# Designed miniproteins, single chains, continued (3): the designs that were tried, part 23

Each design is a single chain, and the fold is of that chain. pLDDT is the mean over its residues in the fold that is shown.

## One batch from the design tools (miniprotein)

Design m8768
Fold by ESMFold2-Fast:
Structure m8768 (fold): chain A 80 residues (1-80)
Amino acid sequence: SGIEELKNLLLRAAKKRPDGTITAEEAESIVLFLLAMGKLTPEEAQFIIDLIREKAAENGGTLSVEDIEEIVEEVKKRFG
């Protein structure tokens, strides 16, 4: 599913970094890429972007692996 691809892309991006985090801007770009590819709906993409912004605001603009996992679980509760 598009949600599983989102999870895999976000976790892969974070794990490639020495600090294990991804910026809100990078996370949003992955969401918009999947939307452009037809793998997420506009409703799913907007919900995910809102969660990314909320979580990143708590953490100075970045998302940890744990933040990514929490976002994916909330997306699955809403759309899965």
Scores: mean pLDDT 87

Design m8769
Fold by ESMFold2-Fast:
Structure m8769 (fold): chain A 100 residues (1-100)
Amino acid sequence: SELEKFKNVWIEEFKNIPEVQEAIDKLKSAKTPEEIVKAYLEIQRKIARYVLDQGRFSEERRKRLERRIAVADAVLKGEVTSPEAEQARKAVEKWIETLK
C-alpha cells in the first residue's frame, strides 16, 4: 500500500539518527493515515531540533529550523498561531486525505 511505502522509505531514511528512533517506533506501529502523518511530523521536528543542537549553521538556517519546529509543534498540538501554521495544518489535513 501507499502507506507502507511511505513508512518503509522514512524508516530507512532516518534509521541512523538516534534522536528519532522513538518516533520511528511510533511510525512502525501506526495503523491510520493520521497516526502515520503525526509520527512523520514528530520525526521532522526531532531532526530539526537535532540539527539546531549541532550549532554548525548560519543564522538564516537556524531561524528556518526554529520556524519548522514551531510549525510542526503547532500542527501536532492543534494550536495555530500564524498564517504559516494554518497553511501547514491544511497541507497536513490534505496529505492525510490522500493517504486514505
Scores: mean pLDDT 74

Design m8770
Fold by ESMFold2-Fast:
Structure m8770 (fold): chain A 110 residues (1-110)
Amino acid sequence: SETERNIQFLADWIERQLAAGRSGRDIGLEVVKAYARYRYPDAPADALIGDYPEEVQEEATEIGYLIGLVITLHEERGIPMVDAMRELVASSPEAGRALDEAARALRAMS
């Protein structure tokens, strides 16, 4: 499915960031920024999250929270990143949609 492809893409991307020495916080912030730009491309390149429409801020914040949660589950439980994402998606359709949007945003930056 598209969701499985998006889970694999996000897991691979996050694992590369962690291998490069980036913190979970920095990884989450990068995804938040990517999503905000993807959702509202007319914003200036240096726009802060608070400069975006409220709807975009809420969506981006939720995505950032979920990315942080995935990384925490991976690190604390020692499970593969893809399995941490699958557990969240299985528990919440909302998490599945948010991860799909995060993957689309990151691909748009590539």
Scores: mean pLDDT 84

Design m8771
Fold by ESMFold2-Fast:
Structure m8771 (fold): chain A 68 residues (1-68)
Amino acid sequence: MEVVKGVVSSGPEELVGKPVSVRTKGTEAVLETQPSPTTSLVVKGTVSGNTVTVTIDGVEKTITITPL
């Protein structure tokens, strides 16, 4: 299992520029970010390179991460 820390470089507007931690195991990913000071988001998805595909509110979203 690998842990990648970085910043969201593209994806939903509320997440762009936010610090992110991604835990990966094969193609499985758990993405943790904080879209606001009072809100923490933890979502499961799949990883391919620097891109994580997650489902938020029933919609598939693609998040690109720039590693630190």
Scores: mean pLDDT 76

Design m8772
Fold by ESMFold2-Fast:
Structure m8772 (fold): chain A 89 residues (1-89)
Amino acid sequence: LRRYRVTAVVEAESGEEARAAVRRGIEETPGVELLSLEASPVQTGATGRKLVSVVADVLAPSAELAEEAVRRGIEAAGLRLLSLVVREV
């Protein structure tokens, strides 16, 4: 297993909602282990949109599986994913 950092920007009502979605995706993906998870809520824009930056450190066999785990969690929660970046750390 290698260590990866997954950074996602999600449209969500709160950092807690985004964090819960990502955690669920990781927990439901075999072979991916969550090491740390942080969410940084951003200011609501003039249109009422709320964006949250989520950073998850995981152990996974590949960057693709780490990305899939986070993406699946966000999509399963019905949240809008704006960007996602995976880096080996």
Scores: mean pLDDT 81

Design m8773
Fold by ESMFold2-Fast:
Structure m8773 (fold): chain A 92 residues (1-92)
Amino acid sequence: MEELKETIEEALKKAEELRKLDRERGGSAYGAAQLALMSIDDLEAVINALKGGLGVAERTIRADVSPEAKEIAQELAELLKKGRELAEKLLE
Protein backbone atom coordinates (compact mmCIF):
# COMPACT_ATOMS: atom_id res chain seq x y z
CA MET A 1 0.00 0.00 0.00
CA GLU A 2 2.71 2.57 0.91
CA GLU A 3 4.58 1.97 -2.40
CA LEU A 4 1.30 2.47 -4.33
CA LYS A 5 0.59 5.74 -2.47
CA GLU A 6 4.16 7.02 -3.06
CA THR A 7 3.95 6.10 -6.78
CA ILE A 8 0.66 8.03 -7.17
CA GLU A 9 2.19 11.04 -5.33
CA GLU A 10 5.14 10.98 -7.79
CA ALA A 11 2.64 10.81 -10.69
CA LEU A 12 0.83 13.88 -9.26
CA LYS A 13 4.13 15.83 -9.30
CA LYS A 14 4.81 14.84 -12.93
CA ALA A 15 1.22 15.73 -13.95
CA GLU A 16 1.70 19.17 -12.32
CA GLU A 17 4.91 19.64 -14.38
CA LEU A 18 3.01 18.62 -17.53
CA ARG A 19 0.14 21.04 -16.67
CA LYS A 20 2.63 23.95 -16.85
CA LEU A 21 3.46 23.00 -20.48
CA ASP A 22 0.07 21.56 -21.59
CA ARG A 23 -2.71 22.87 -19.36
CA GLU A 24 -5.57 20.71 -20.70
CA ARG A 25 -3.79 17.33 -20.88
CA GLY A 26 -1.70 17.94 -17.76
CA GLY A 27 -4.82 19.07 -15.88
CA SER A 28 -6.68 15.90 -16.95
CA ALA A 29 -3.75 13.68 -15.88
CA TYR A 30 -3.45 15.56 -12.56
CA GLY A 31 -7.19 15.09 -11.90
CA ALA A 32 -6.92 11.35 -12.62
CA ALA A 33 -3.90 10.91 -10.28
CA GLN A 34 -5.60 12.99 -7.55
CA LEU A 35 -8.78 10.87 -7.88
CA ALA A 36 -6.62 7.72 -7.53
CA LEU A 37 -4.98 9.10 -4.34
CA MET A 38 -8.37 10.14 -2.87
CA SER A 39 -9.72 6.65 -3.69
CA ILE A 40 -6.71 4.80 -2.15
CA ASP A 41 -8.91 2.51 0.05
CA ASP A 42 -10.85 1.37 -3.10
CA LEU A 43 -8.34 -0.45 -5.32
CA GLU A 44 -10.82 -0.87 -8.22
CA ALA A 45 -11.42 2.90 -8.24
CA VAL A 46 -7.62 3.47 -8.07
CA ILE A 47 -7.07 1.17 -11.08
CA ASN A 48 -9.81 2.92 -13.12
CA ALA A 49 -8.45 6.40 -12.29
CA LEU A 50 -4.86 5.38 -13.18
CA LYS A 51 -6.09 3.86 -16.49
CA GLY A 52 -7.70 7.22 -17.32
CA GLY A 53 -4.51 9.12 -16.48
CA LEU A 54 -2.40 6.67 -18.51
CA GLY A 55 -4.63 7.25 -21.55
CA VAL A 56 -4.05 11.01 -21.26
CA ALA A 57 -0.26 10.53 -20.90
CA GLU A 58 -0.10 8.18 -23.92
CA ARG A 59 -2.15 10.62 -26.05
CA THR A 60 0.23 13.44 -25.00
CA ILE A 61 3.27 11.37 -26.13
CA ARG A 62 1.60 10.97 -29.57
CA ALA A 63 0.50 14.64 -29.80
CA ASP A 64 2.30 17.51 -31.54
CA VAL A 65 3.73 18.94 -28.29
CA SER A 66 7.20 20.10 -27.20
CA PRO A 67 9.98 17.52 -26.55
CA GLU A 68 9.89 18.59 -22.88
CA ALA A 69 6.15 17.82 -22.64
CA LYS A 70 6.70 14.42 -24.34
CA GLU A 71 9.51 13.56 -21.87
CA ILE A 72 7.35 14.46 -18.85
CA ALA A 73 4.40 12.52 -20.36
CA GLN A 74 6.64 9.44 -20.84
CA GLU A 75 7.80 9.62 -17.19
CA LEU A 76 4.18 10.13 -16.09
CA ALA A 77 3.04 7.11 -18.17
CA GLU A 78 5.67 4.88 -16.50
CA LEU A 79 4.57 6.01 -13.01
CA LEU A 80 0.87 5.43 -13.87
CA LYS A 81 1.69 1.95 -15.27
CA LYS A 82 3.65 1.10 -12.10
CA GLY A 83 0.79 2.35 -9.90
CA ARG A 84 -1.75 0.28 -11.87
CA GLU A 85 0.42 -2.87 -11.60
CA LEU A 86 0.85 -2.33 -7.83
CA ALA A 87 -2.91 -1.82 -7.34
CA GLU A 88 -3.73 -4.93 -9.45
CA LYS A 89 -1.30 -7.04 -7.35
CA LEU A 90 -2.90 -5.77 -4.12
CA LEU A 91 -6.39 -6.63 -5.49
CA GLU A 92 -5.31 -10.25 -6.29
Scores: mean pLDDT 86

Design m8774
Fold by ESMFold2-Fast:
Structure m8774 (fold): chain A 91 residues (1-91)
Amino acid sequence: MEELIEEARRLLDGTAERLAKIANSPQLLKDARAVGDKAVKVLEETSVEEAAREYMRGLGELAKKYNIEKEAVPIIVATAVRLVGLELEHE
């Protein structure tokens, strides 16, 4: 579990940095990292599927707020799929 959590944190932080670069916004970086932290807590307390849903919801709302939905949505979806895939590598 701890190894899965650390890989999830790295994955989600990488996505946060990519979205922040697209938006050219340090504030988006902070907001995206907060969504990632919440998703990791959901992962620790529930399941990867619930964590992925929370992550997609949170980042989807940020993408709307920062007007980057078209560029961000494919990245968010790809990250959520990879997050679910990490559990299969640790079972």
Scores: mean pLDDT 83

Design m8775
Fold by ESMFold2-Fast:
Structure m8775 (fold): chain A 74 residues (1-74)
Amino acid sequence: MMTEEQAKKFVEKAKKDFEGLKELYEKATTEEEKQEVIDGLKYGIPVMEKAAPEHPEVQKLIKELKEFIKELEK
């Protein structure tokens, strides 16, 4: 179980990592590079769900990531 402080730091780091992945996606020039970013985002979701299933802020971030991935796969 994460403390509230740990959950906040986790969300802050995850948001920063997410912004970095968005930049990589925008810089990607090939379909393979874009797919690698999408696969990385998909891989991270179950890891986050396992780490902090009880924390609303973490669950909100996971939902936002899932919606973003769904948009990219249109």
Scores: mean pLDDT 73

Design m8776
Fold by ESMFold2-Fast:
Structure m8776 (fold): chain A 66 residues (1-66)
Amino acid sequence: GDALGAAARAAIPVMERSVRERLPPEEARERVLAALAPFRDQLDVRVEVEAEDGRTVRVTVHLTPR
């Protein structure tokens, strides 16, 4: 199956919600990693969270096929 596409579809809504709701960066990271947990055996996953005043303003996910 398309693990990369499936992982992106799982992560994007969580990333968007984390920014929209200005979640704490640690909570944003945990939620994104939880959404991507099923794909970690097929993909190398790196999550970067940018915050201002303790609130998430940007989430970047790097997905690399293994």
Scores: mean pLDDT 85

Design m8777
Fold by ESMFold2-Fast:
Structure m8777 (fold): chain A 75 residues (1-75)
Amino acid sequence: SMEAQEAVDKGVKAAREGGRAAEESGNEEGLKLAQQGEDYAALGVSYLGQGNDEKAKEYGEKGREAGEQAVKAAG
């Protein structure tokens, strides 16, 4: 669905932004949160490819949350 696609896209974007911010800052907590976001976003992409929109949306949202927390931890 479009909602599942949007959730996954937002999760991937947030995880990428979190990873970049954490790597630039050298913040260990941010790097851990960014890796968590990447893992969740990857699961979201995988479920979306399988046609499992419910799990794709769930993991996309988790990836977005973790990525946003990584950015905040980076400062």
Scores: mean pLDDT 88

Design m8778
Fold by ESMFold2-Fast:
Structure m8778 (fold): chain A 80 residues (1-80)
Amino acid sequence: MIKYKAKIYDLETKKQYDAIVETDKELRVGDKVKITNLETGETFEAEVIEKISDNVFKVRVISGGKYKGKEFLVEILEKL
């Protein structure tokens, strides 16, 4: 499993959080990722729905109770 340090941007609330993104492979549209919000400790699964740039992806939450269907921007900062 590949682990990245990232920032996530909540498109609904306009807030940014430090996050860890876990994936089995290089990030591509359609891939599933596990995201941990480092401020809250909450973890959810999301699907990559759009590649905006080499380091910025749009994801939609696919599991996570109240977060299901929410969209975040993910900025990849560093491979851990």
Scores: mean pLDDT 82

Design m8779
Fold by ESMFold2-Fast:
Structure m8779 (fold): chain A 100 residues (1-100)
Amino acid sequence: MKEEASERIGKLSAEGARAGALGDTEKAAEKGRETSRAFLDSGLTGEDAAEAIKAGTEAGYKAMLETNPEKAEEVKEVNREVAEALREIGDELQAELAAE
């Protein structure tokens, strides 16, 4: 169960990073929200979820750079926006967990 949830969270994070790198900022934000929801439904600790998100996002970002080297500058800039959206989601989640 937890391993399955970590895999799903990682995949959603990678999909969000990929969408963002391709200029689909709305899709990237949508995947970020799906990642947050999957985390909340999973019962994972924040540490486990953060590791899954980091691993998935890093793998997705590297794959995008490898596949689209000519768009490296766009990938870097959009990845910054995706990282910002993920930080916002992380802050909101931390506030909710602290309230428990």
Scores: mean pLDDT 70

Design m8780
Fold by ESMFold2-Fast:
Structure m8780 (fold): chain A 88 residues (1-88)
Amino acid sequence: SGEEKRKRRLQIIQQVTGAMLYHIDVEGKSLDEAKEYVREFLKQLGIDQKEQDEIIKKAEEIYKKMQDLKTLSEKAKFLEKWEEEELK
C-alpha cells in the first residue's frame, strides 16, 4: 500500500542518516565518503539511482540540522524524534 511504502521510505531515510552520523562523527569520514557508503547500502536494497539521490539528499538535510548539537547522544535523540514526528 501507499502507507506501507511511505513508512518503508521513512525507515530507510532514518537508517541512512544514522549511518552517515556514525561514519562522520565516530569514524571520522568526510560527508562525501559517508554518502558513498550509504549509496552502496541503497543499491543492495534494489533502490534505483533517482530514489538513491532523493534519500541521500534528505539524509544530508537531516544530518546538517544536527550540527548545532554537540554530542552523539543528542544527535541520535534528534533522529529518533524526527522519525516519530514523520510517522504521525
Scores: mean pLDDT 85

Design m8781
Fold by ESMFold2-Fast:
Structure m8781 (fold): chain A 67 residues (1-67)
Amino acid sequence: SEEEELKKRLEIVKGMAIGAAIALGAEVKSVEAEKVSETVFKGIATTDKGTVVVTADSEKGVTVEVK
């Protein structure tokens, strides 16, 4: 179902944000995910070293920002 597919995509992008934070040596305090469009999803990890934002774009690829 579309609801299950959405949930899986949100879980994937959360995992990407957590993975990026761990790779940076950061401690993850919380994680959120949002659907920006049918092709763009965002994962946001709040850490002890700042906020890690992962944007997964089906056309442009994956970008990681630390704020």
Scores: mean pLDDT 85

Design m8782
Fold by ESMFold2-Fast:
Structure m8782 (fold): chain A 90 residues (1-90)
Amino acid sequence: SMVEEALKQLEEGEKIFIERVEEIKKTLSEESAKELDKLREEYLKGMEEVKKKIEAAKTEEEIIKAMLEAKELHGKFVEKVEDIIQKEKE
């Protein structure tokens, strides 16, 4: 189903994001690593809400809207991670 496929895409995206955050943490100070841990927790909570919307979706349009919300959320968290990396180098 489109619901099952969308959920699999989000779960795979989460896995890739978490793996990337763990690699970045190895290059940062303990303080910056803790900030990344907080962002990771917020990201996962946000994605869980998107997954609930997808599971509750009754139309293809609702699934597409939820996936666009996930994409926007992901972009915002990528920017926040980049901000932490940039501050570490200053």
Scores: mean pLDDT 85

Design m8783
Fold by ESMFold2-Fast:
Structure m8783 (fold): chain A 99 residues (1-99)
Amino acid sequence: MEELERRVERELEEALRELERIRREDPARYAAYRADAEAFRARWAESRARGEENLAKAKEGKSEEERELLERKYKLTADALELLARAIIEGLSAEEVRA
C-alpha cells in the first residue's frame, strides 16, 4: 500500500512546518533543536548500523513480502530522519527540503 509513504511524507511536512513556525516565533527553542539535530547527525552512522543489524535479524524466518515491507519501512524512516535533521541544521522550509 502507498499508505505508509503518504503517512511518512505527511508527518515530515507537518514537522517541517512546525519547525518553520518555531524558528520564526521562538529562535532560542529552534537553536536548541539545531544542537540536538547536530548531536543526532554525529551519532547517525552508529544508529544506522545498529538499525541495519536489527533489520537483518527481524527478516529471519519471514516471507519475501514481509522482508520487502520491513526494508521499505526502514528506508522510509531513515530517509525521513536524515532529511528532518538536515532541514533543522540548515534552516530549510518544507519546500526547500526536496528542491
Scores: mean pLDDT 77

Design m8784
Fold by ESMFold2-Fast:
Structure m8784 (fold): chain A 110 residues (1-110)
Amino acid sequence: RSPFPDVTPQDSTPLDLAMKLTGIESVETMVGAAIRAISDPVMGEAASEAMKRVKEERGDNLEVRDSSLAAIAYMIEKEGLVATPANRDEVAERIYELGLRILDEVREAR
């Protein structure tokens, strides 16, 4: 059921687990990547729309926020994703889908 075989029960905080699932090794890297992404006009619009959709589906809480930030950081740091006006909606969908998957895996691992 979990798509992340390297996740262990020792990852006790939602943030630590989200970082492990994305391969982001530091909170500073995750937050820095997310800030860079949301500071870009096109990526910021895509990321904001994706985060809003995760919040609508799963509620407004720290787990939802941290999972969404991890998804944004993953797309920037691991996928090298670039948002343009032509692909903004696709970028928003990818961040939204990954944010939900990370959140669901975080919640299931508890």
Scores: mean pLDDT 74

Design m8785
Fold by ESMFold2-Fast:
Structure m8785 (fold): chain A 90 residues (1-90)
Amino acid sequence: MLKDLKDKEIEELAKKIKENFKESKEIIEEQLKRAEKAGEDDEDLKKAIEALKNKDYETAMLYLARFLLDRNPDLTEETKEKILEKLKEL
């Protein structure tokens, strides 16, 4: 999206991210394996990979979500922060 998301849209997006990663080890592993091929050049990505190796799926999901949101050109900084806060609350 090319504009700021409404609160309802932010909540829906955060819920979808949470649902996709909730108890879905395979999804987290697949995403991080793809990112590992690019190297551990991003701090959030590195933390997500490290958490996954420790079987800390909640932390891995959170840092992977941060990495993906930071690379989304259609989201404003404010929208990214709101999505991340919503993910922590869910």
Scores: mean pLDDT 68

Design m8786
Fold by ESMFold2-Fast:
Structure m8786 (fold): chain A 81 residues (1-81)
Amino acid sequence: SLEEQKQKLFEYYKSHLGSSRLLNSTGIHDLRLFASDEQVERLHPNQLKKISEAIEQYLKENPDASVEDFVQFVQQLIENL
């Protein structure tokens, strides 16, 4: 399900904190869980880097964040670019 895919992505980011691999080719597909295909396709490489860095910082500052908190944070990031 979509919710299971969001949970798996959340666990992936938490397990890869400090990794340069957070938003690679797979990460672009994963962003489609939070935003429309149109929104994701309009993202420039610099914006993808900012999203990756913001996600890492958020998870470091909020270690007890739920998957729902994570989803809301990522959606807000994409909307505010």
Scores: mean pLDDT 73

Design m8787
Fold by ESMFold2-Fast:
Structure m8787 (fold): chain A 70 residues (1-70)
Amino acid sequence: MEETVGVRLKPDATEEQMRELARELGSVPGVVEVRADPERKLIVVTAEDSEAAARAAEVASSHPVTEAVY
């Protein structure tokens, strides 16, 4: 079953930093889709299963531009 991970970026994160993190998240094994919303400073990751979602959340939470992961 597909899982979603929401990543909230810091308000001062640039569009370039968002694109960089989105590319990193898209390279995580089992991630099937990454959607970035620059206006909301939000990235939504769709993973193929809970294991892939956990990997994506780990990558996101370790990135310095990340404010919160849910």
Scores: mean pLDDT 82

Design m8788
Fold by ESMFold2-Fast:
Structure m8788 (fold): chain A 74 residues (1-74)
Amino acid sequence: SLEEVAEELKKELEEKVKEIEKKVSPDVARQIRKMLENTIKLIDEMVKNKEPASSLRGVKDLTLRELDEVLKES
């Protein structure tokens, strides 16, 4: 179901953020946590709006790219 896809993607993002938090400064850790919270809210709204699973996956992929850019500049 779309809800199962959303839960899978949110779990994947949470696990990625937890790993990054161990390797960055506290200020950067707060920044990436904020990004995660915003992305989770967006995914939840997309599920409510019955958007396609491909759109949810796109949001996850975009967030992962943004996390990589934060690491690159840190």
Scores: mean pLDDT 84

Design m8789
Fold by ESMFold2-Fast:
Structure m8789 (fold): chain A 79 residues (1-79)
Amino acid sequence: NAQELIDKAEKIKNEAKEFLEKAKRDGLSPGVIKAYEEAIKFAELAIKYAKEGNLDEAQRYLKMAETALKIAKDEYERE
């Protein structure tokens, strides 16, 4: 379902943007900043491919966005 993929990707994108602003405000490492930026980028690609009807690519990028966000959040909490 393309709409479900879009909804999930939008949630990840919004969460990553919120945490990115917090990480920038708190002066976190470039690596953490980059991880949140990657999560946003992959979520945007998931939305793009889902809208195009390419659900396989959308699912792949959604998984990459989820992974990038998890890594970024884990690194942020460790600092």
Scores: mean pLDDT 84

Design m8790
Fold by ESMFold2-Fast:
Structure m8790 (fold): chain A 123 residues (1-123)
Amino acid sequence: MSPLIQDALRLASALSGVPVTLADLEEVEKILPNLLEERDGELYVNGLLFNPPIDTSTLPREAQIAYLASLLIFLSGKGSPEQAQSAEALFKELAGINVQPLVPEVEPDPETVERARATLAAL
């Protein structure tokens, strides 16, 4: 299993409080085809999912983990929208870019953002 997938599943599970597994990733990939792309033997979040498209290979690995975890939480239905937005808020901070929010009406929870940051640091 790619370290990106393993760490994203671990972060998503920690934030949602329930196990998020490879089976959940497979279901999310049915909703978002080509969620992940391979470049030069490394696995990345597909930059074409962003508007405008971005080169995700230039992003910090921690940012990609946070973004993938936010999609896993949101699209698997195992976490709350606030938990997903909190992981995405950490992604925006780490990536230094503005993207459209996953759930525009939902604000990130600052305590959940700090829990996400602590979990990433422990990976």
Scores: mean pLDDT 81

Design m8791
Fold by ESMFold2-Fast:
Structure m8791 (fold): chain A 100 residues (1-100)
Amino acid sequence: ELSVEELVRQAAKYLKEGNLEKALELVEEVFRKAVRENDLEALELAAEGLKKIAYMSKLEKNHELLERALELLEELARYFRSRGKTELAEEIEEFIEKLK
């Protein structure tokens, strides 16, 4: 299993290359690892990565990938609310509304 830093670095590389599918897989892995390790900083990095992937997927009209990214963002927002991180959850919810 790769470290959060390595996963984030790899995700950034795939985003730059336009490979949104692989970028999403890596960001999802950051999310899963961060939840398991209670790593709030990694969760915030996952949120930013998912927002970027969702935005680019919408621009490219990749509806399947957009739906997957939005689903993970909604899950992350629920997780933040469950942890009392209301502002972080609201930022994600506002982003989702603006994309719809």
Scores: mean pLDDT 87

Design m8792
Fold by ESMFold2-Fast:
Structure m8792 (fold): chain A 60 residues (1-60)
Amino acid sequence: SPERQRAAVRAAEAAIDMAKESTNPEVQQKLLDMAEELLGEVTDPAEQARLRARIAELKA
């Protein structure tokens, strides 16, 4: 549903933002893993690609 897609995008963005601000590598990895799980609920290919790119930048 559009509501679930918006919620998943928002939740993934929040997890990525928290990971970006985290100074603990284990916490950062956990948050990025959560964001990747949330991508399964994102049906828009453009939004999924954008969020995956953000996760990849922080995972490296």
Scores: mean pLDDT 82

Design m8793
Fold by ESMFold2-Fast:
Structure m8793 (fold): chain A 57 residues (1-57)
Amino acid sequence: GKKEAEKGLKGVEELVKKGEAEGARTAGMFGQREGERSGDKELAEAGRKGQELGEKA
């Protein structure tokens, strides 16, 4: 849901701030996959955003 998506994305942002771009990208990928499996579109979208943040870092 939205709260889980927000927590996940915030965690990815913290990884990016710490310079852990690879970790941020991996976390985003897991979030997208979990959202797709559970039908949680908000979580899947947050996971995609997390991957983009890691790729750009």
Scores: mean pLDDT 77

Design m8794
Fold by ESMFold2-Fast:
Structure m8794 (fold): chain A 84 residues (1-84)
Amino acid sequence: SEKTQQLLDSLRAILDRTKKLLEESYKSNKEESEKLVKEMEELLRRAEELLQQIGELDPSATPEAQKLVDEVKKLTEEAKKILS
């Protein structure tokens, strides 16, 4: 459905933003990187909410949505490890 595609496009936009934030974290000092990680955690939370909406609207799209959310989570955890 058009609504399912819009939600998937929103997840792809979140993933793209998360990739850019991770790239910025490699060039940032610790204080700046902590702020970027907080933004990435907020994006992950939004991505998980979109995954739930996609699952309710179109269960067949759930595997694709889950893959996108898993990528956001992986990048966020990578950024957190850089801070540790």
Scores: mean pLDDT 87

Design m8795
Fold by ESMFold2-Fast:
Structure m8795 (fold): chain A 89 residues (1-89)
Amino acid sequence: MRLSDEEIQKIADEAVERGRELGLSQEQVMTLTAILIAKKMGIEVPEVPEEEMSADVTLQIVNSVPDEKWDDFSLDFSRGAELITTRLR
């Protein structure tokens, strides 16, 4: 099930705002975005503190996505990543 563009924009805005408040790197904000998209899509992800966000956590989330949800997750995360990079420029 795909997220709407409005839902992805809200997730990107939330991830960027939390990243600014916590002093997260762009990579950590990307990890947070992956977690928020996965949760919104109903994919089970472990609770990870924002300060523990890393590329390894993003990889764990990617590998945990069910095959039937992979295409939707991949497209939604790609859109979220595009919005994050645009907002952090």
Scores: mean pLDDT 76

Design m8796
Fold by ESMFold2-Fast:
Structure m8796 (fold): chain A 88 residues (1-88)
Amino acid sequence: MISEEEILTATAELALAVTRVVIEKTEESPLAKRLAALLDAALDALAAGDYERALALVKEALRLAEEMGDEETVKLLRQVARLIEEVL
C-alpha cells in the first residue's frame, strides 16, 4: 500500500496538474496568477514536509477559486484539501 508520504506526493502532483489545466484553458488574470502562486507555495510546503502549511495554502487557493466562480477548480481543490487532511 502507498505510504502517507506517497499519498501527499500524489496530492502535490494532482494540485500541479490542476493548476496547469486551469491556467491553460482560462485567460491570464490577476486572480488566476494569485491562485497559481498559492498552489505553487502549497506544493513547496508539501515538498518540505510542512503539511499544515500546505493545507492552509490549498484552502486559501480554494477561496480564490470560489471568488472566481470556477466551480470545476473549486471541486478539484476541495478534493486535494481532503486528501491532505486525511493524512494529517
Scores: mean pLDDT 70

Design m8797
Fold by ESMFold2-Fast:
Structure m8797 (fold): chain A 96 residues (1-96)
Amino acid sequence: SEKEKRFRVGEVLGKYSVGFYKPFYENGAGKNFIKAHLRSLRPSDVSESALEEIAKEAGLSVETVKRIFEQIINKDEEAINYVSDGIEATLKKKLG
């Protein structure tokens, strides 16, 4: 499902971004900060190689990952919510 694909992308992003999000998560602002960060993404902030690595780790096609990032860049709040849920799940698992 689209929800599961968005969540999987979020889990992978969370894995690569633990150090970046940790201070904000520990201060109780984590979820709001994650969503604000996703809303600030520009096309230039994500390289082709990063999309390929995310696709491989998430078990998705590069085309699917590109589509999800296009949704985030276009400020699709549903896409942002499910991707942020995936990031949060990874942070909870790694930070306790």
Scores: mean pLDDT 79

Design m8798
Fold by ESMFold2-Fast:
Structure m8798 (fold): chain A 69 residues (1-69)
Amino acid sequence: SMEENKQEAIELIEKALETGKLSEEELKRLRDLLRQLGFSDRQIDSAIAAIKSGNPVVLRALIKELEEL
């Protein structure tokens, strides 16, 4: 469901905030989830870049955007 996909995406982003990284498999899963939730390829690439750079402000903003879907 969309709610299950939202929650899984939020949990992956929270893991990135807590640990500073996601595995390649987790990054692929997050890309697939964000695409299913209606995010564009450009938005997905920006989200992955924020995870790789460890930008907590951008990641917290993304969680809020996901919660508001």
Scores: mean pLDDT 87

Design m8799
Fold by ESMFold2-Fast:
Structure m8799 (fold): chain A 54 residues (1-54)
Amino acid sequence: HHHHMFLEQARKEREALIDELIAKNREKAKKLGVPFDESRLRALFEGRVLLPPK
C-alpha cells in the first residue's frame, strides 16, 4: 500500500468522512428498524480507512 507525506492531512479528511458515513448508516438503520452499533461501526470504518485489509 502506498503512502505519502500527506497521510496526516488525509486522516483529518477521513475522520470527517467516517462521521458522515456513520450518520448515514444510523439513518438507514432507523428506517429498517435494525439495531445500530455506533462504536462497532466506527471502529470498522477506522480500520478500513486507516489500514485497509491485506
Scores: mean pLDDT 67

Design m8800
Fold by ESMFold2-Fast:
Structure m8800 (fold): chain A 89 residues (1-89)
Amino acid sequence: SSLEDLVEEARAKIDELAEEAARELESLDKEKLLKEIEEKIKEAEKNGDEEMARLLRLVKEGVETGDKELFREALEFLLEESERKAREK
């Protein structure tokens, strides 16, 4: 199926994207970025968007630690949520 083929291609790219994100962290204003992410987490929690809150917590931890594996988890979560929503009528 075309959807499964696209998902496999996306998963094959997750490592590349996570590694690029971790590399680019060195050029980012981490303090400003962390503050913005934390504000978005609070907004998602207030709106009851548990999926978005979880994703943002993974992104925040990845930014704090520079851990490419946490970025990978965030990207995989985004992919899974996109796939789930695409299957809903």
Scores: mean pLDDT 67

Design m8801
Fold by ESMFold2-Fast:
Structure m8801 (fold): chain A 86 residues (1-86)
Amino acid sequence: MEALRRLVILSLTLAVAETLIKRQKVPIKEEMNWVADVLLKEGLISKEEAEELKNLNDEQQRKFFEEVRREIDRLQPEADAELRAL
């Protein structure tokens, strides 16, 4: 059930990050630090990748969120299949 686990973590992490940025105007840098820490703790990225995420500029951060949305879309059919197998 790796696809389902990854989908849930990415979807919740993205939803929380976007909500905090939009509603509370939390500094994007603090949000990216939190996202990197969550993904590292859950084993979805390496320590090196986490440090790269924390040092992204505004354009790179925007691209990262777009890539996360793409990954969620790619994982959806696999996660649905795993969920139906339960």
Scores: mean pLDDT 72

